# Designed miniproteins, single chains, continued (4), part 33

Each design is a single chain, and the fold is of that chain. pLDDT is the mean over its residues in the fold that is shown.

## One batch from the design tools (miniprotein)

Design m13120
Fold by ESMFold2-Fast:
Structure m13120 (fold): chain A 98 residues (1-98)
Amino acid sequence: VKLSAAEVTKLMNEAAQAARDAVLKKTGDESIANQVGAAVMAAGSEAYFRYEKLGADAATLREIVAEETARAQARVPDEARPEVRKAMGAFADKMIAA
């Protein structure tokens, strides 16, 4: 099912919030948690932009998300990188499942 832009924005916000909450729980550092949330939001927005431009299938979306996840991980501390990957994976899975 094709999601509306509003539904995709909701999924991006949910992924960013989940990553922020997980990093905050792990580190206790609100600054790092906020940086992670911003990185996930930026990665999700770029992935959605690329996905729409290509008229993509599920395999192409997964490839785009993997590339944007790697770019987002480069912008956050090492300790936060697994949570970025997890949140972006969940975002891709929900986009495909809808």
Scores: mean pLDDT 83

Design m13121
Fold by ESMFold2-Fast:
Structure m13121 (fold): chain A 67 residues (1-67)
Amino acid sequence: GKSELQKKILRLIGLKLRKIGLEIELERLKKLDPSDPKVQEEIARLEEEIKEIEKEIEELEKEIESL
C-alpha cells in the first residue's frame, strides 16, 4: 500500500487543483459587470469556497510537516 505521506500528498495535489479551477472561475467573473448582483453573489460564493480549501491545504501541509 501507499505510505501515509503519499496519501496526504495526493490529497494535497487534489485540493490545489480544485483551488486553481475556482480561482480561474473567480478571475473570469471579476471581468464581468461588478454592479450585477448575480455576479457579486457568485464571486462571494467562490471566495468562501476558496477560503475553505485554503484552510484544508494549510491543515494538510502541517500534517505532512509532522511526518
Scores: mean pLDDT 83

Design m13122
Fold by ESMFold2-Fast:
Formats: sequence, C-alpha cells, structure tokens
Structure m13122 (fold): chain A 73 residues (1-73)
Amino acid sequence: MAEELIEEADKLKDPVEAAKLYAKAAREALLAGDDETYRRAVEKLGRLVQEDPSIEKELEAVVEEAVAELRAA
C-alpha cells in the first residue's frame, strides 16, 4: 500500500532514496484514488526538495519515468 511506502521512506536517512519512495507512494495513491495519501506523499516530497535542491535534479528522471508509466496504464 502507498501508506507503507511513506512509512518506509520516513525511516530512510538518505533524502534522495526517501524522495524516490515518496514519489512512488504518490503514484500508487493516485492510481488507487487515495487523495489523502497522495497529498501526504507529495507534501513530504516537496519538503525534501525545499531542504536540498540537488534532489530536484535526481527526481527529474524519476518524474519522467512515473509519467511514462501513468500513460502506459
């Protein structure tokens, strides 16, 4: 479940790996129609990007991949 991915990301010390799990949680929540979990994942992801702008460059590739998967579904 997307909520489990958020909990797992919260335990990670690496902000890049945490951001990737939050992005995955947001995608899964969106596909499941879980607006509350989607909002929570996006909020946590946004905070990590605000704290470390280098994450934005790492996530650019992950965001493109997530968009491609969403179009394929």
Scores: mean pLDDT 72

Design m13123
Fold by ESMFold2-Fast:
Structure m13123 (fold): chain A 73 residues (1-73)
Amino acid sequence: MEKEKELNKIMDEAIEKFVQEAKKLGDTDAVEEIKSFKENKNIAIDIAVYYFRLNQDEKKINEIIKLSEEIKK
């Protein structure tokens, strides 16, 4: 469904940004762990929400919640 593609795009964006931040800090273990989270959709959603919450990005959090609810229908 189109909504799943939108959610996956937001998830991929969050994971990629989180990986870039970990790389800048020199935390190679965190980079590998964050990349592995992408393989599990539920964990990836939780990590993306956590990342945007830390950055106080309310718009992205609301988008993830809305898309997740629409997909569950």
Scores: mean pLDDT 73

Design m13124
Fold by ESMFold2-Fast:
Structure m13124 (fold): chain A 84 residues (1-84)
Amino acid sequence: MEKARELFERAAEIIAEAARQLDEIDEGVVLIVLGVAKLLAEKGKFEEAAEMLERAARLLEEHGLTEAAREVRELAEEVRRLAE
């Protein structure tokens, strides 16, 4: 599952970078969701981690970061497929 972890880390990096463009409160909310995703990935729960990545992508899209959200969703779907 090294490939799933690699794709997760790429999605996490995109989320963290995009979140820096948000106001402090919205950035904090996105980073909390990302933190939960990271804990799930460390426990090998990549399907659940991918679901949290999709939640983070939705938050980014709601704040106008549509391209970052799209990239995160593509990576999350790939992580989910590799987790099965």
Scores: mean pLDDT 84

Design m13125
Fold by ESMFold2-Fast:
Structure m13125 (fold): chain A 104 residues (1-104)
Amino acid sequence: SEFFKKLSPLLQKIKELMEKDPTKNYKEITQLVNKNARQVKEDLLKALKEHPEEFEKLVSYVANVFYSLYRFDLAKPLAEEALKLVKNPSKTDRVNLNIVVNAK
């Protein structure tokens, strides 16, 4: 969907890598997300507020990346906002986001 026109170039690259092969590209995505952590969080929060349903999968994936890096300060706000704004999340994303929100 070209509705992702409001994605920053950074978010576009992360989305492309995730859609092509999330498992094979995991290391590259993790490195990009970690290097640009604050910007990725800010851009995704803005995107979620404007198009929550369209950014559900990307936010779920990135929240998990931050979670795997023990960056709960970044992961939890993304997961909380997604659960608040996305009206009908997929079962997979809903389970994933709830795991992130409840991380200790």
Scores: mean pLDDT 83

Design m13126
Fold by ESMFold2-Fast:
Structure m13126 (fold): chain A 69 residues (1-69)
Amino acid sequence: MGLSIDELIDGMNSVPGVKAVRVSDTTVLIQSSDPVSLGMAHGTMGNLLLPQGITIETEAVPNSKGLPP
């Protein structure tokens, strides 16, 4: 039992300074302006989603989440 990918993405989007978007059925993109927050989000989502066959991508963005909420 676990949260759906969409629920995990929604949960990550509630973290200040972090934006997560579903790029495809098997890929999630995480964006942040803070390298520490980006690494933490990548580690957390990777541990939850990699066993489900989901790839996690990360991208640093300047002072924003990269995309609207």
Scores: mean pLDDT 72

Design m13127
Fold by ESMFold2-Fast:
Structure m13127 (fold): chain A 85 residues (1-85)
Amino acid sequence: SARRQIYLAALRAVKKWAEEVIKDPSATEEQKQKALEIKRRAEELLANADSMSLDELEARLQEILKEVQELYDEIKGPPIVVTVE
């Protein structure tokens, strides 16, 4: 299924992003721990994807993407501090 391939590609991208956060020397220990938990959940979903319905896989992916967005926003910091010159 094309949809399943898209979800698996998204999970692999999440895993790679989390690995980059874990390797980032500017990331806090707490941010690295959150990234490790995101990575573990992405790996668990990838391992079990074949036994899940598309609806279940999409729902679990959306939960992980929400956590990715929350961690990304935390790492990026408040937008009011960023000045574009």
Scores: mean pLDDT 81

Design m13128
Fold by ESMFold2-Fast:
Structure m13128 (fold): chain A 99 residues (1-99)
Amino acid sequence: SSKTDRKVTILITAAAIRLIGDGFEANDPDIEEVMRELNRLLVEAARRIENAKSDSEKLAVIDELKERIKEIQKQHPEIAASADDVLSILDQISAIISD
């Protein structure tokens, strides 16, 4: 595995930890459920990226994930800040893969 693979793993883990923390701090079961849904999407994306055979395939997974997160953000404005933080991390991951 390359240094790139480790950086991607660290950033996905950071995004997951952010969502868990935000969900816990909200102390609202509806917000917590949305944060859990976002976390599930991150876990599935990480698995798909690990199994991807090319950088183009990895980037396609990230792009799909970003669009899904943006749609959830539109339906749940209360999580907009948390979603924006995760989208920023995904942009960093895309930049790392594209190098």
Scores: mean pLDDT 80

Design m13129
Fold by ESMFold2-Fast:
Structure m13129 (fold): chain A 84 residues (1-84)
Amino acid sequence: MKKKEIEKSNKEAEKLFKEADKLYEEGNYEKAQKLYAEGRKTTADPKKFITDKLTKILVSKGVPEDVAKAVAERMATPFTELYE
């Protein structure tokens, strides 16, 4: 996939996860679970999505971007293998 398509899919997945979290808080667990599943299915590159998210968190805590990206990549790898 092209980079723009991956980023678009990941943004759509993030929106689905946010909606799922809201439904879960409202007690609508069945709809929340369906949206979580949809979000995972919509993610074009789960490893890149998690890496980008973790990188932003680490950078916000004062970690340099290059180091944050390397750490995030390493942390994302074992997790995303379960969803491939």
Scores: mean pLDDT 66

Design m13130
Fold by ESMFold2-Fast:
Structure m13130 (fold): chain A 65 residues (1-65)
Amino acid sequence: MLVSVKEAEERFHKEASKLSEKNKAIALQMKKQIKRLAKKLKNDEFLAESLKDLAEWVKEEKEKE
């Protein structure tokens, strides 16, 4: 399924908002590193897919809290 960068970022923020303050800070730092790498690669598809994967990971971490 094709996901836009905007949609992937919105999903990430929605899931991250449910995390504890500590885990939310970690998730935001991971997002920052992904955006930095994607900018260097000039690859929006990589950015969208990586943010989608991060959102799924964040959702799993919330279920463990």
Scores: mean pLDDT 77

Design m13131
Fold by ESMFold2-Fast:
Structure m13131 (fold): chain A 94 residues (1-94)
Amino acid sequence: SLLDKLRELLARLVELISRAEAGEVSLEELRAGTIEVLEEAIALLKDSKDPELQRFAEVLERLKERLREETDRDVVLSIAIGTAADLQALIKKL
């Protein structure tokens, strides 16, 4: 289901953030991993016929674009944490 897939993406992102905070992943790995989660979430939401979920996908797309250009590791980590919070808020509404 959509809910189960979003929960799996959230769990994957939380694990990536935890590893990043422990110094176990590079800036490139943190960025790429967060973008991968965003791309999978965007695809799931765009596949929905719900206009609210499609609009949420547009918000995640802008976050992905910002993340691609960001060079500061702390800012990339902050965006990853914000993405996890956004996914958690979405899951609670579904």
Scores: mean pLDDT 88

Design m13132
Fold by ESMFold2-Fast:
Structure m13132 (fold): chain A 70 residues (1-70)
Amino acid sequence: KLEEIAELMEKILNGEATKEEVDRLRSLLQELVRKYAPDATTPEQRARAGEAVAKEVGRALNVKSKPSDL
């Protein structure tokens, strides 16, 4: 799932994502937030889960190469 999220984010950053792909990414991100913070109803819990997800996605995207494309 992290690889799918990374691929969808890359498409969005390149302006190639369709509406369905954007919706898919939102769904996957919500699932990851729920996985890292199952009771993520507070902003603090969401922020924690979001940071963890961002780090994992950044790793999957090969940040050493991707920043030069952004």
Scores: mean pLDDT 65

Design m13133
Fold by ESMFold2-Fast:
Structure m13133 (fold): chain A 95 residues (1-95)
Amino acid sequence: SSMKEESERLKLLAESHAGVSMISGSSGMLTDPETGKLGVEHVKKGVEYTKKVEKKLLELGDKESAEKARETAKQMEEQLEYFEKKYEEMKKEEE
């Protein structure tokens, strides 16, 4: 089995999970606090998954793809902070 094939598989999975998580986060901010909470949780899971993929890519020796996964996780963490703040604001308005 080629380490390159496994790296490409992991990269595609991380990109897919990151994309879906970010859509869930953004959509949640446009609806209600219940949906907003689910969006925040989906982004948290996406960050955790992307960090897991970075570690596996490093184990395979694919430093370039691991660096890209790390940057994606960092960007997702910054967006997560924004979504958490927005969710808290939405929750206060519904009280």
Scores: mean pLDDT 80

Design m13134
Fold by ESMFold2-Fast:
Structure m13134 (fold): chain A 89 residues (1-89)
Amino acid sequence: SYAQEVLIQEIDRLMAEATPEEKAALEKLKEYLRNATPQQFRDILEKLQELVDKKLAEYDEDGSLSPEAKARRALRDAFVELAKEIEKK
């Protein structure tokens, strides 16, 4: 679907600046998304949203970052954490 393609493109952008370990996990996440059923894709989006919310709450206690910087970091870290969870399965 278009939504899956957009998400894969976002992962490709994250991979450009990622460590080798993060790149390996993100490649596994991309493969999972390419082969995901509509239900599996919805489950991944729900998990990603949950992880973003958790990271935002964590960073909100650290007043050193702007709201935009917090959101960007939370999204990046959520993708990497999700990718590592998929890699372990």
Scores: mean pLDDT 77

Design m13135
Fold by ESMFold2-Fast:
Structure m13135 (fold): chain A 135 residues (1-135)
Amino acid sequence: MEKIKELFKKSSKYNPDPLDALIDAITEYITGKTPLEAFVNTPVGDTPADEYGRIGRWSLSPETAARLGLSTDRAAIESNPEEVKARMLEEAGLDPSRVEEDLKDLEKAFRFVSLLIEDEEEAKKVAEAFVEFLK
């Protein structure tokens, strides 16, 4: 769990949006690679980085992606990060206008993290660590 808290600190340095910081930190935690490394190791080619060099925010399971009505192809998901983000917010029951406030609520943070981490106990520990980080 100490590793995920270090990843939140690292991610928040480059991501002013706390949701983006959370996604990037969880992606690196799950894959063992930076978001950029995780992305460039897929045969995707020309999907551009955003203006902050942020790539590879996708860490959804194929089952979760399908349930959200998204392509199960990682390349297609990562080429549309704003749509992926919007679908995840809807599924977790987060308000896009209040996402920073909602992520300080443990139950809401847990619902969001559970989209990225299928193990309920691990998802809960990561959500708790993130809520503590935001306080």
Scores: mean pLDDT 64

Design m13136
Fold by ESMFold2-Fast:
Structure m13136 (fold): chain A 99 residues (1-99)
Amino acid sequence: SKKEQLYELLLKKKNGEGAEPPEWLKKKLEELQEAAEKGDWEKFFELIKEILGLEEEELEELREEAEELAKKENRTTPTYIANITFSLAQLRFLEKQEK
């Protein structure tokens, strides 16, 4: 499944192993990059939800956590908050698989 492919990829990345993303994920990562470059943050966060299978409520919680971290670092740009949110979302996905 897409979920199993994503989990395997993220585990290999965590362990320092080289791994090429599957074609569906490469396409989604390209869409994510395009949304970020255009400043289309609504599309960016929707893509994160689709890729990682997160609920709207989970994503909103992660966005709030990312905003607090960005304030603490004095780096409240939309791009920085979006990047933190994506990193936190990947960690949340891994935690849900590891149990």
Scores: mean pLDDT 81

Design m13137
Fold by ESMFold2-Fast:
Structure m13137 (fold): chain A 62 residues (1-62)
Amino acid sequence: KSADEGARNARAAAERAREEGDVATAKSALHQAKEVLEQEPSEEAREAVETAERALKDAEAR
């Protein structure tokens, strides 16, 4: 489903950003996740935002 795919893709991008530890990648993933959440709010979209926020915090600490 388009909505489920958007949230899943955003979560995958957030997880990759967390693994890479790059601030720019984490900011991009967070922006994508927030956009998905605003357009199609779901538990998966919220988890994507939370994961991207953690990725950004971790990247900024490096």
Scores: mean pLDDT 77

Design m13138
Fold by ESMFold2-Fast:
Structure m13138 (fold): chain A 74 residues (1-74)
Amino acid sequence: MELPEEELEKAVKELKEFVEKEGKELSEEDYEAILKRIKGLIEAGYAIFKDYELALKFARFLLSSEIFALKRKK
C-alpha cells in the first residue's frame, strides 16, 4: 500500500520542477524548506487517496498553497 519507489522518484522529480518554477521569488531558505516537503506530501496523498494521480494533485495543490503563503508573508 506504500507508493512504489519508481513512482515516488518520478513524482519527486516532477514536483521539484514545479517548485523551481513557482518558487523563483522565494528566499533560498523557504525554497529549500518547500523542497524538503515534496516526498512527505506525495506519501501523505497516496496514503489518503490510494491513487498516484490524486496523490500528485494533492501534493501539488499543497505545495502551491504553501508557496503562495510564503510569498504573501514577505
Scores: mean pLDDT 76

Design m13139
Fold by ESMFold2-Fast:
Structure m13139 (fold): chain A 110 residues (1-110)
Amino acid sequence: GEEIEKALEEGKKHIEEAKKKIKEGDIKGALESIGKALDKAEEAMKLAKKNNDKKGLEQAKKIAEEAKKLALEVMDLAEKKGDKEGLLEAIGLALRAIGLIFEIDLELAK
């Protein structure tokens, strides 16, 4: 429904913001945007699960996969800059994305 589409669109906007922040070397801003993208992917997954919306689940998974990729890019950037806090937060976001992808795959297997 419209609520799923809105959550997915907002998630995509946070992914694009994270990409910009990474390009600027803004680790903190990138991590914040990745976290927000995962919040929207999780919201979209929960809504899609309630509505038996497989397409919504697949789109939420794509956002989570992009967030995982960006978190790994931030890990590399944080290590290069010696940002230990940014590195740990990026690891946490990558693990969160992996968990969400796993949950979505379980729902898609039903």
Scores: mean pLDDT 91

Design m13140
Fold by ESMFold2-Fast:
Structure m13140 (fold): chain A 78 residues (1-78)
Amino acid sequence: DIEKEVQKLINEGKYDEAIEKLVKLLLSKDKEKREFATEMLSVLQREEAIEPLKEILKTSKDEEAKEAAKKVLETILK
């Protein structure tokens, strides 16, 4: 259960590891996994997510992943 794994990392203060997993989920072809990653990254509002999300916008050819990354960045950067 990836949601429980991510939540455990967050509870342990392992934000770098949690964000790495969430960024990978954002690139998933599974819509439910992408939506979970988008919501969790938006709720966490962690600065550690900024550079990985910018990298998705720069390098990814997946328009859905880029839209999700942009939405999360707008939430964090306010």
Scores: mean pLDDT 82

Design m13141
Fold by ESMFold2-Fast:
Structure m13141 (fold): chain A 90 residues (1-90)
Amino acid sequence: SPLEELMKLVKELLKKKASEKETLRKVSEFVLKLLEEGMPGAEVAQIVMDVLVETPEIPESVREKLKELAELARTKSPEELKKEVEEMLK
């Protein structure tokens, strides 16, 4: 399932001590893939929020960025989300 895939991705990033920017980049790539495959933004946002609930080990700074990503997935087109993520990664 997409939830299980994203949880596995996030846990692997935590295990290798990936930076906030690397984590945001990898999760945003996963989110964009789901949106481009036609998943509704609200469903993609819920998957991200469920990962945050099920993975308490995620640092607060990363949690805040992933919450922003979830809101962008819910409200923005894939093209707009891609531009917003590029700004967040500067």
Scores: mean pLDDT 86

Design m13142
Fold by ESMFold2-Fast:
Structure m13142 (fold): chain A 59 residues (1-59)
Amino acid sequence: MFQQITQALQQWAKIAAEMGFSPEEVYKAALTAAKVSGLDEKQAKQAGKAAQDAAKEQQ
């Protein structure tokens, strides 16, 4: 489900940020993962942005 995928990507994004990944790198990786998971382009961009915002909060 879109919400579950978004939440999983946000949790991953926090860990990635702690490991030194930039918010931009997190966005690109999360966007790709969301698309592979079957989300449409608009939902994938929303999930990617949510992950990027979570990464920024960890910096």
Scores: mean pLDDT 80

Design m13143
Fold by ESMFold2-Fast:
Structure m13143 (fold): chain A 90 residues (1-90)
Amino acid sequence: AVEDLKKGIELLKQGKYKEAFEYFKRAILETDDLDALLKEANIPKSSLLNILFYVAKKAGHKKLAAYFLEQGFLGKPIDWEELKRLLEEA
């Protein structure tokens, strides 16, 4: 999971948004605890939400991008099951 997250960031830096999205999706779907994943990767939740918003938007996943923007902007707790469902639909 953390390795997929790091690969996603690498691909994002290369402008490979669709490939980056697939690695972020994989990292999140393979993890039962998002907070534990973020702690292990040393990534603040707000930074992850901003990255996921940008990547989802660039990859063409408008509904998912809106979700990440709302969660970050409104400070709502992440519903893990809703997040996984939205990622599986993307």
Scores: mean pLDDT 75

Design m13144
Fold by ESMFold2-Fast:
Structure m13144 (fold): chain A 92 residues (1-92)
Amino acid sequence: SEELRKKLLELAEEVLAKYLPELEEKLATLSEEELAAMKEKFEAEREPAMAEIERLEASGEIHPVAAELLREAIEAGDIQRWAALGIAWAKL
């Protein structure tokens, strides 16, 4: 549903807007080494996360539109968008 996709994106933007200032402040306190380690850890979790999304979609635990948006965010490396979409889906 296009309406569901729009609703999820709107909720994700709301979550991101509330979360982003705290995230930016926290990221500003991290060293370049800590930031690199965090990114490496998220890259290592990319394939397991994609497999879990496929499982959740197949089980009916998440809507196909939510699964598609989550996969797009992970593939783009947009960790903030991925987290925001997960929270947005939980609110629906």
Scores: mean pLDDT 73

Design m13145
Fold by ESMFold2-Fast:
Structure m13145 (fold): chain A 69 residues (1-69)
Amino acid sequence: SERQAYFLKEAQDIADAYQLQLTQAQLQSIAQEAVAAFPDADPANKSDPSVEAASKLIQQRVIELQQKQ
């Protein structure tokens, strides 16, 4: 879905910002979790608080994975 693709790209962008190399499976898992947690999040609506909440969840998961390396 376009929503899953958006959060997958955002997970990659956040991982890159933290200089963390994540596998495609890890990125897909994070994106799927964000989509499942915020099913009504619309990335086309930049003022949607669910999109911001999904981004924060993705950032938290990336930080947790960085701490495990």
Scores: mean pLDDT 82

Design m13146
Fold by ESMFold2-Fast:
Structure m13146 (fold): chain A 78 residues (1-78)
Amino acid sequence: SEAAGKAVELAEQARRLAEEGKFDLAREYVNEAEKYLEQSPESVDGLLALARAYKALGLYERADELVQRAEKLIEQRR
């Protein structure tokens, strides 16, 4: 979906900003990515991209929660 695509783009940008040490800007992008992910909560790509952004910010527990959600979705039958 469009919302899922936006969540991925914003989360990937947040990860890059965090890796560059631009943590305040990275948090703003994470907040926007979360809004789009709320519109497409089943997006495995969105969950994993946001998890990588949280890891880059040092928020490992939040990242692990998102990875676990993505793993559960992958295990579900279509």
Scores: mean pLDDT 87

Design m13147
Fold by ESMFold2-Fast:
Structure m13147 (fold): chain A 90 residues (1-90)
Amino acid sequence: GIDAELRALLEELRAEIAREDDPLKRRALEQLVRAVQLLLRSNLSDAQKARYLRELRDIRRQILESDDVLVLIGATLRAIGIILDLELLE
């Protein structure tokens, strides 16, 4: 189910943070952890959670595949945007 996929992503993100030497990448990944935790606690439908999960996976890919500071800032801001959305929805 979607909550199992979100928990799997949370474990992957925590493992990646533990291995990451770039402080900017770690900061971006930490915002993704916060977004996943909020999504897991939300009362959103499985379909709504699945849409956010797709975006979170895309942001994670951008963080892991890029060393560009502007890309990493953009990824961090996208994650913060999801956090704000989840805090304001319901």
Scores: mean pLDDT 89

Design m13148
Fold by ESMFold2-Fast:
Structure m13148 (fold): chain A 95 residues (1-95)
Amino acid sequence: SAKEAQARERTRELLLRAAELALERAREAGDEAAVRLAEYALRFARLGAAALSEEEVAEAAELAERLSERGRRIFEEAVAEVLPEAEAAYAELQA
């Protein structure tokens, strides 16, 4: 439905915004692992699952497991910035 298509596009825009914010903050912090993970997140948000090879997906998973406390906080804060809009999009999809 048009409602589902619009909700999916809004979700993609929110993921893109969170990934861009995480990348900017990771670069500012000089956290190389967080930068690489954010670059993978950005490619995924922009181009979908097919944007990443199996090797790149495995590397992203390993980077996520090895994130410092600061790196983890960067991603958590980026997600928190878009969470209210994500919750609104989800509620609209269920209406």
Scores: mean pLDDT 81

Design m13149
Fold by ESMFold2-Fast:
Structure m13149 (fold): chain A 78 residues (1-78)
Amino acid sequence: SALERLERLVEEERAKLDPATTTREELAELLTRLLAETMLLLDLDPEEVVRAVRESVTDEEFLEVVEEAARRAEEARA
């Protein structure tokens, strides 16, 4: 299932981090990568995801993460 594949991706990425030394930048990169992989795995339209997030979320940092994730997903689909 999609949930099982997403859980596997999260666990694989988490295993690459040392919780004691993980920085804010490493967490942002992890989230960006996981979101991009989720968009590809679930065959989501990156443009639609960005549009939905912009309409529902005002957090500028999160918007930047989602926009970068969508850019990476779109490049991978091209």
Scores: mean pLDDT 74

Design m13150
Fold by ESMFold2-Fast:
Structure m13150 (fold): chain A 89 residues (1-89)
Amino acid sequence: SSMYREEAEALRRMAELLTEQVESGDEIDIEVSRVSLSAHKASASQLPDRELSARLVELYDRAIEAVDRGDAEEVRRQLLEAAELLERA
């Protein structure tokens, strides 16, 4: 699906920006990241594929928990896993 590919691309871009932040020593913006990930989670929860929806929601929940800890590397891992899941759908 083209919509799944566009979402996967957005997640990969977000992961690239987080990689650059980690490499430059910048801290993650918790409030901005939380709002963004919550929006992605809300969209994922509405998908007609219930198994895909449940798996994406779990990945976004783990990403939000990692944001709350300031763990940019873990946020990046969860985003890349979500992107790969969407690319396979």
Scores: mean pLDDT 83

Design m13151
Fold by ESMFold2-Fast:
Structure m13151 (fold): chain A 115 residues (1-115)
Amino acid sequence: IAEKYWLSQGVSREAATAASLMISSRATQLNQSGDVYLHQGKYDKARELYQRAAQLGDDLTQARAQNNLGEVYARQGKYEDAIKHYRTAEELARDSDPGLAREAAENLARVEAEK
């Protein structure tokens, strides 16, 4: 949900900006918590947190969550699910973070080679 969405709901620009910042901050926190569980090998919990982050953030935070979801699925051997999430991450990051878009594309290519 972006600033344009909140403005379309008849809220002020200040309220729309505050709501977008709050949502992006929450999404960033969910991604960071997911990373902790991913490093601990707790893939189900990491996946849950990344899925929530993907639903809340702006394009950049959603792209990071999607890339992280791809990593969770890849580590579980679920390559088709990993491919879907890496592709979504690449698309979302393309205009906002070319580095993340490249990372997602490289992860996608690696997983496609493994299946």
Scores: mean pLDDT 77

Design m13152
Fold by ESMFold2-Fast:
Formats: sequence, structure tokens, C-alpha cells
Structure m13152 (fold): chain A 89 residues (1-89)
Amino acid sequence: AKEEIEKLTEEAKELLEKISKSEGEEKLKLRLELVKTVDELIELGEKNKLYSLLAESFRELAETAKKLGFPDLAKLFNTMAEEAEKKAK
């Protein structure tokens, strides 16, 4: 579970980098893959109650998105991290 969350986090970072370098139909396909990867992260984190690790993953994704010029996406990932942090006890 932990190793899977770490792997999905790295895959999402790679997708963000590919999206920043892509255009047209390829960019749309990569964005759909990113959505799927994020959904898998959420599902895995919730099922295993790894909320602290999930929050860390979203903070890393927010920083990556910010560096790549996706400020709205970075804000979304930070919001997701905050929600995960609230569930961590």
C-alpha cells in the first residue's frame, strides 16, 4: 500500500512533466491518465487509512505542478492535501 502510493505519486509527477511538454490530443490523453492516477491515489489512501502519506503525496504533486506552470492544479493538489491532513489522526 505505502509502496503503491509512492509509485503512483512518481507516475503522477511524470504525467505532469509530459503534459507540460505536450499539445493537442496527446495532452488530453495525458490529462485523463493524470485524473485516473490521482483517483487511484485517493482510493488506495482511503482504503488503507494512509492519510498522512496521501497528504505528503499531494503536497509533492502541488509543488511539481507549480514548478511546471500549472498554478490552478497546484492549488487543487494543496486543497486535497489539506483534506487528507484533517483526516489523519
Scores: mean pLDDT 84

Design m13153
Fold by ESMFold2-Fast:
Structure m13153 (fold): chain A 74 residues (1-74)
Amino acid sequence: SPPPLPEEEAKKLFEEIKEIIDKYSIGDEIKELIGELAVRLPQEYQDELTLYIADKHRADDKQDPKALEEIKKL
């Protein structure tokens, strides 16, 4: 498993992921990539991201190509 991020880097990554979720339509491919990034976060942040995605995005939401580009930069 990749090593956990330091607290400040974990907080920054968590907030950047939340901003992308808030700004763009997230499909299954982006959700999988978020899961790969989130493995380096504390479990509490992973749980919050899971709930945040469930709250903000529906199964019928189309994936924005810009969201894919932004996630790949993280």
Scores: mean pLDDT 78

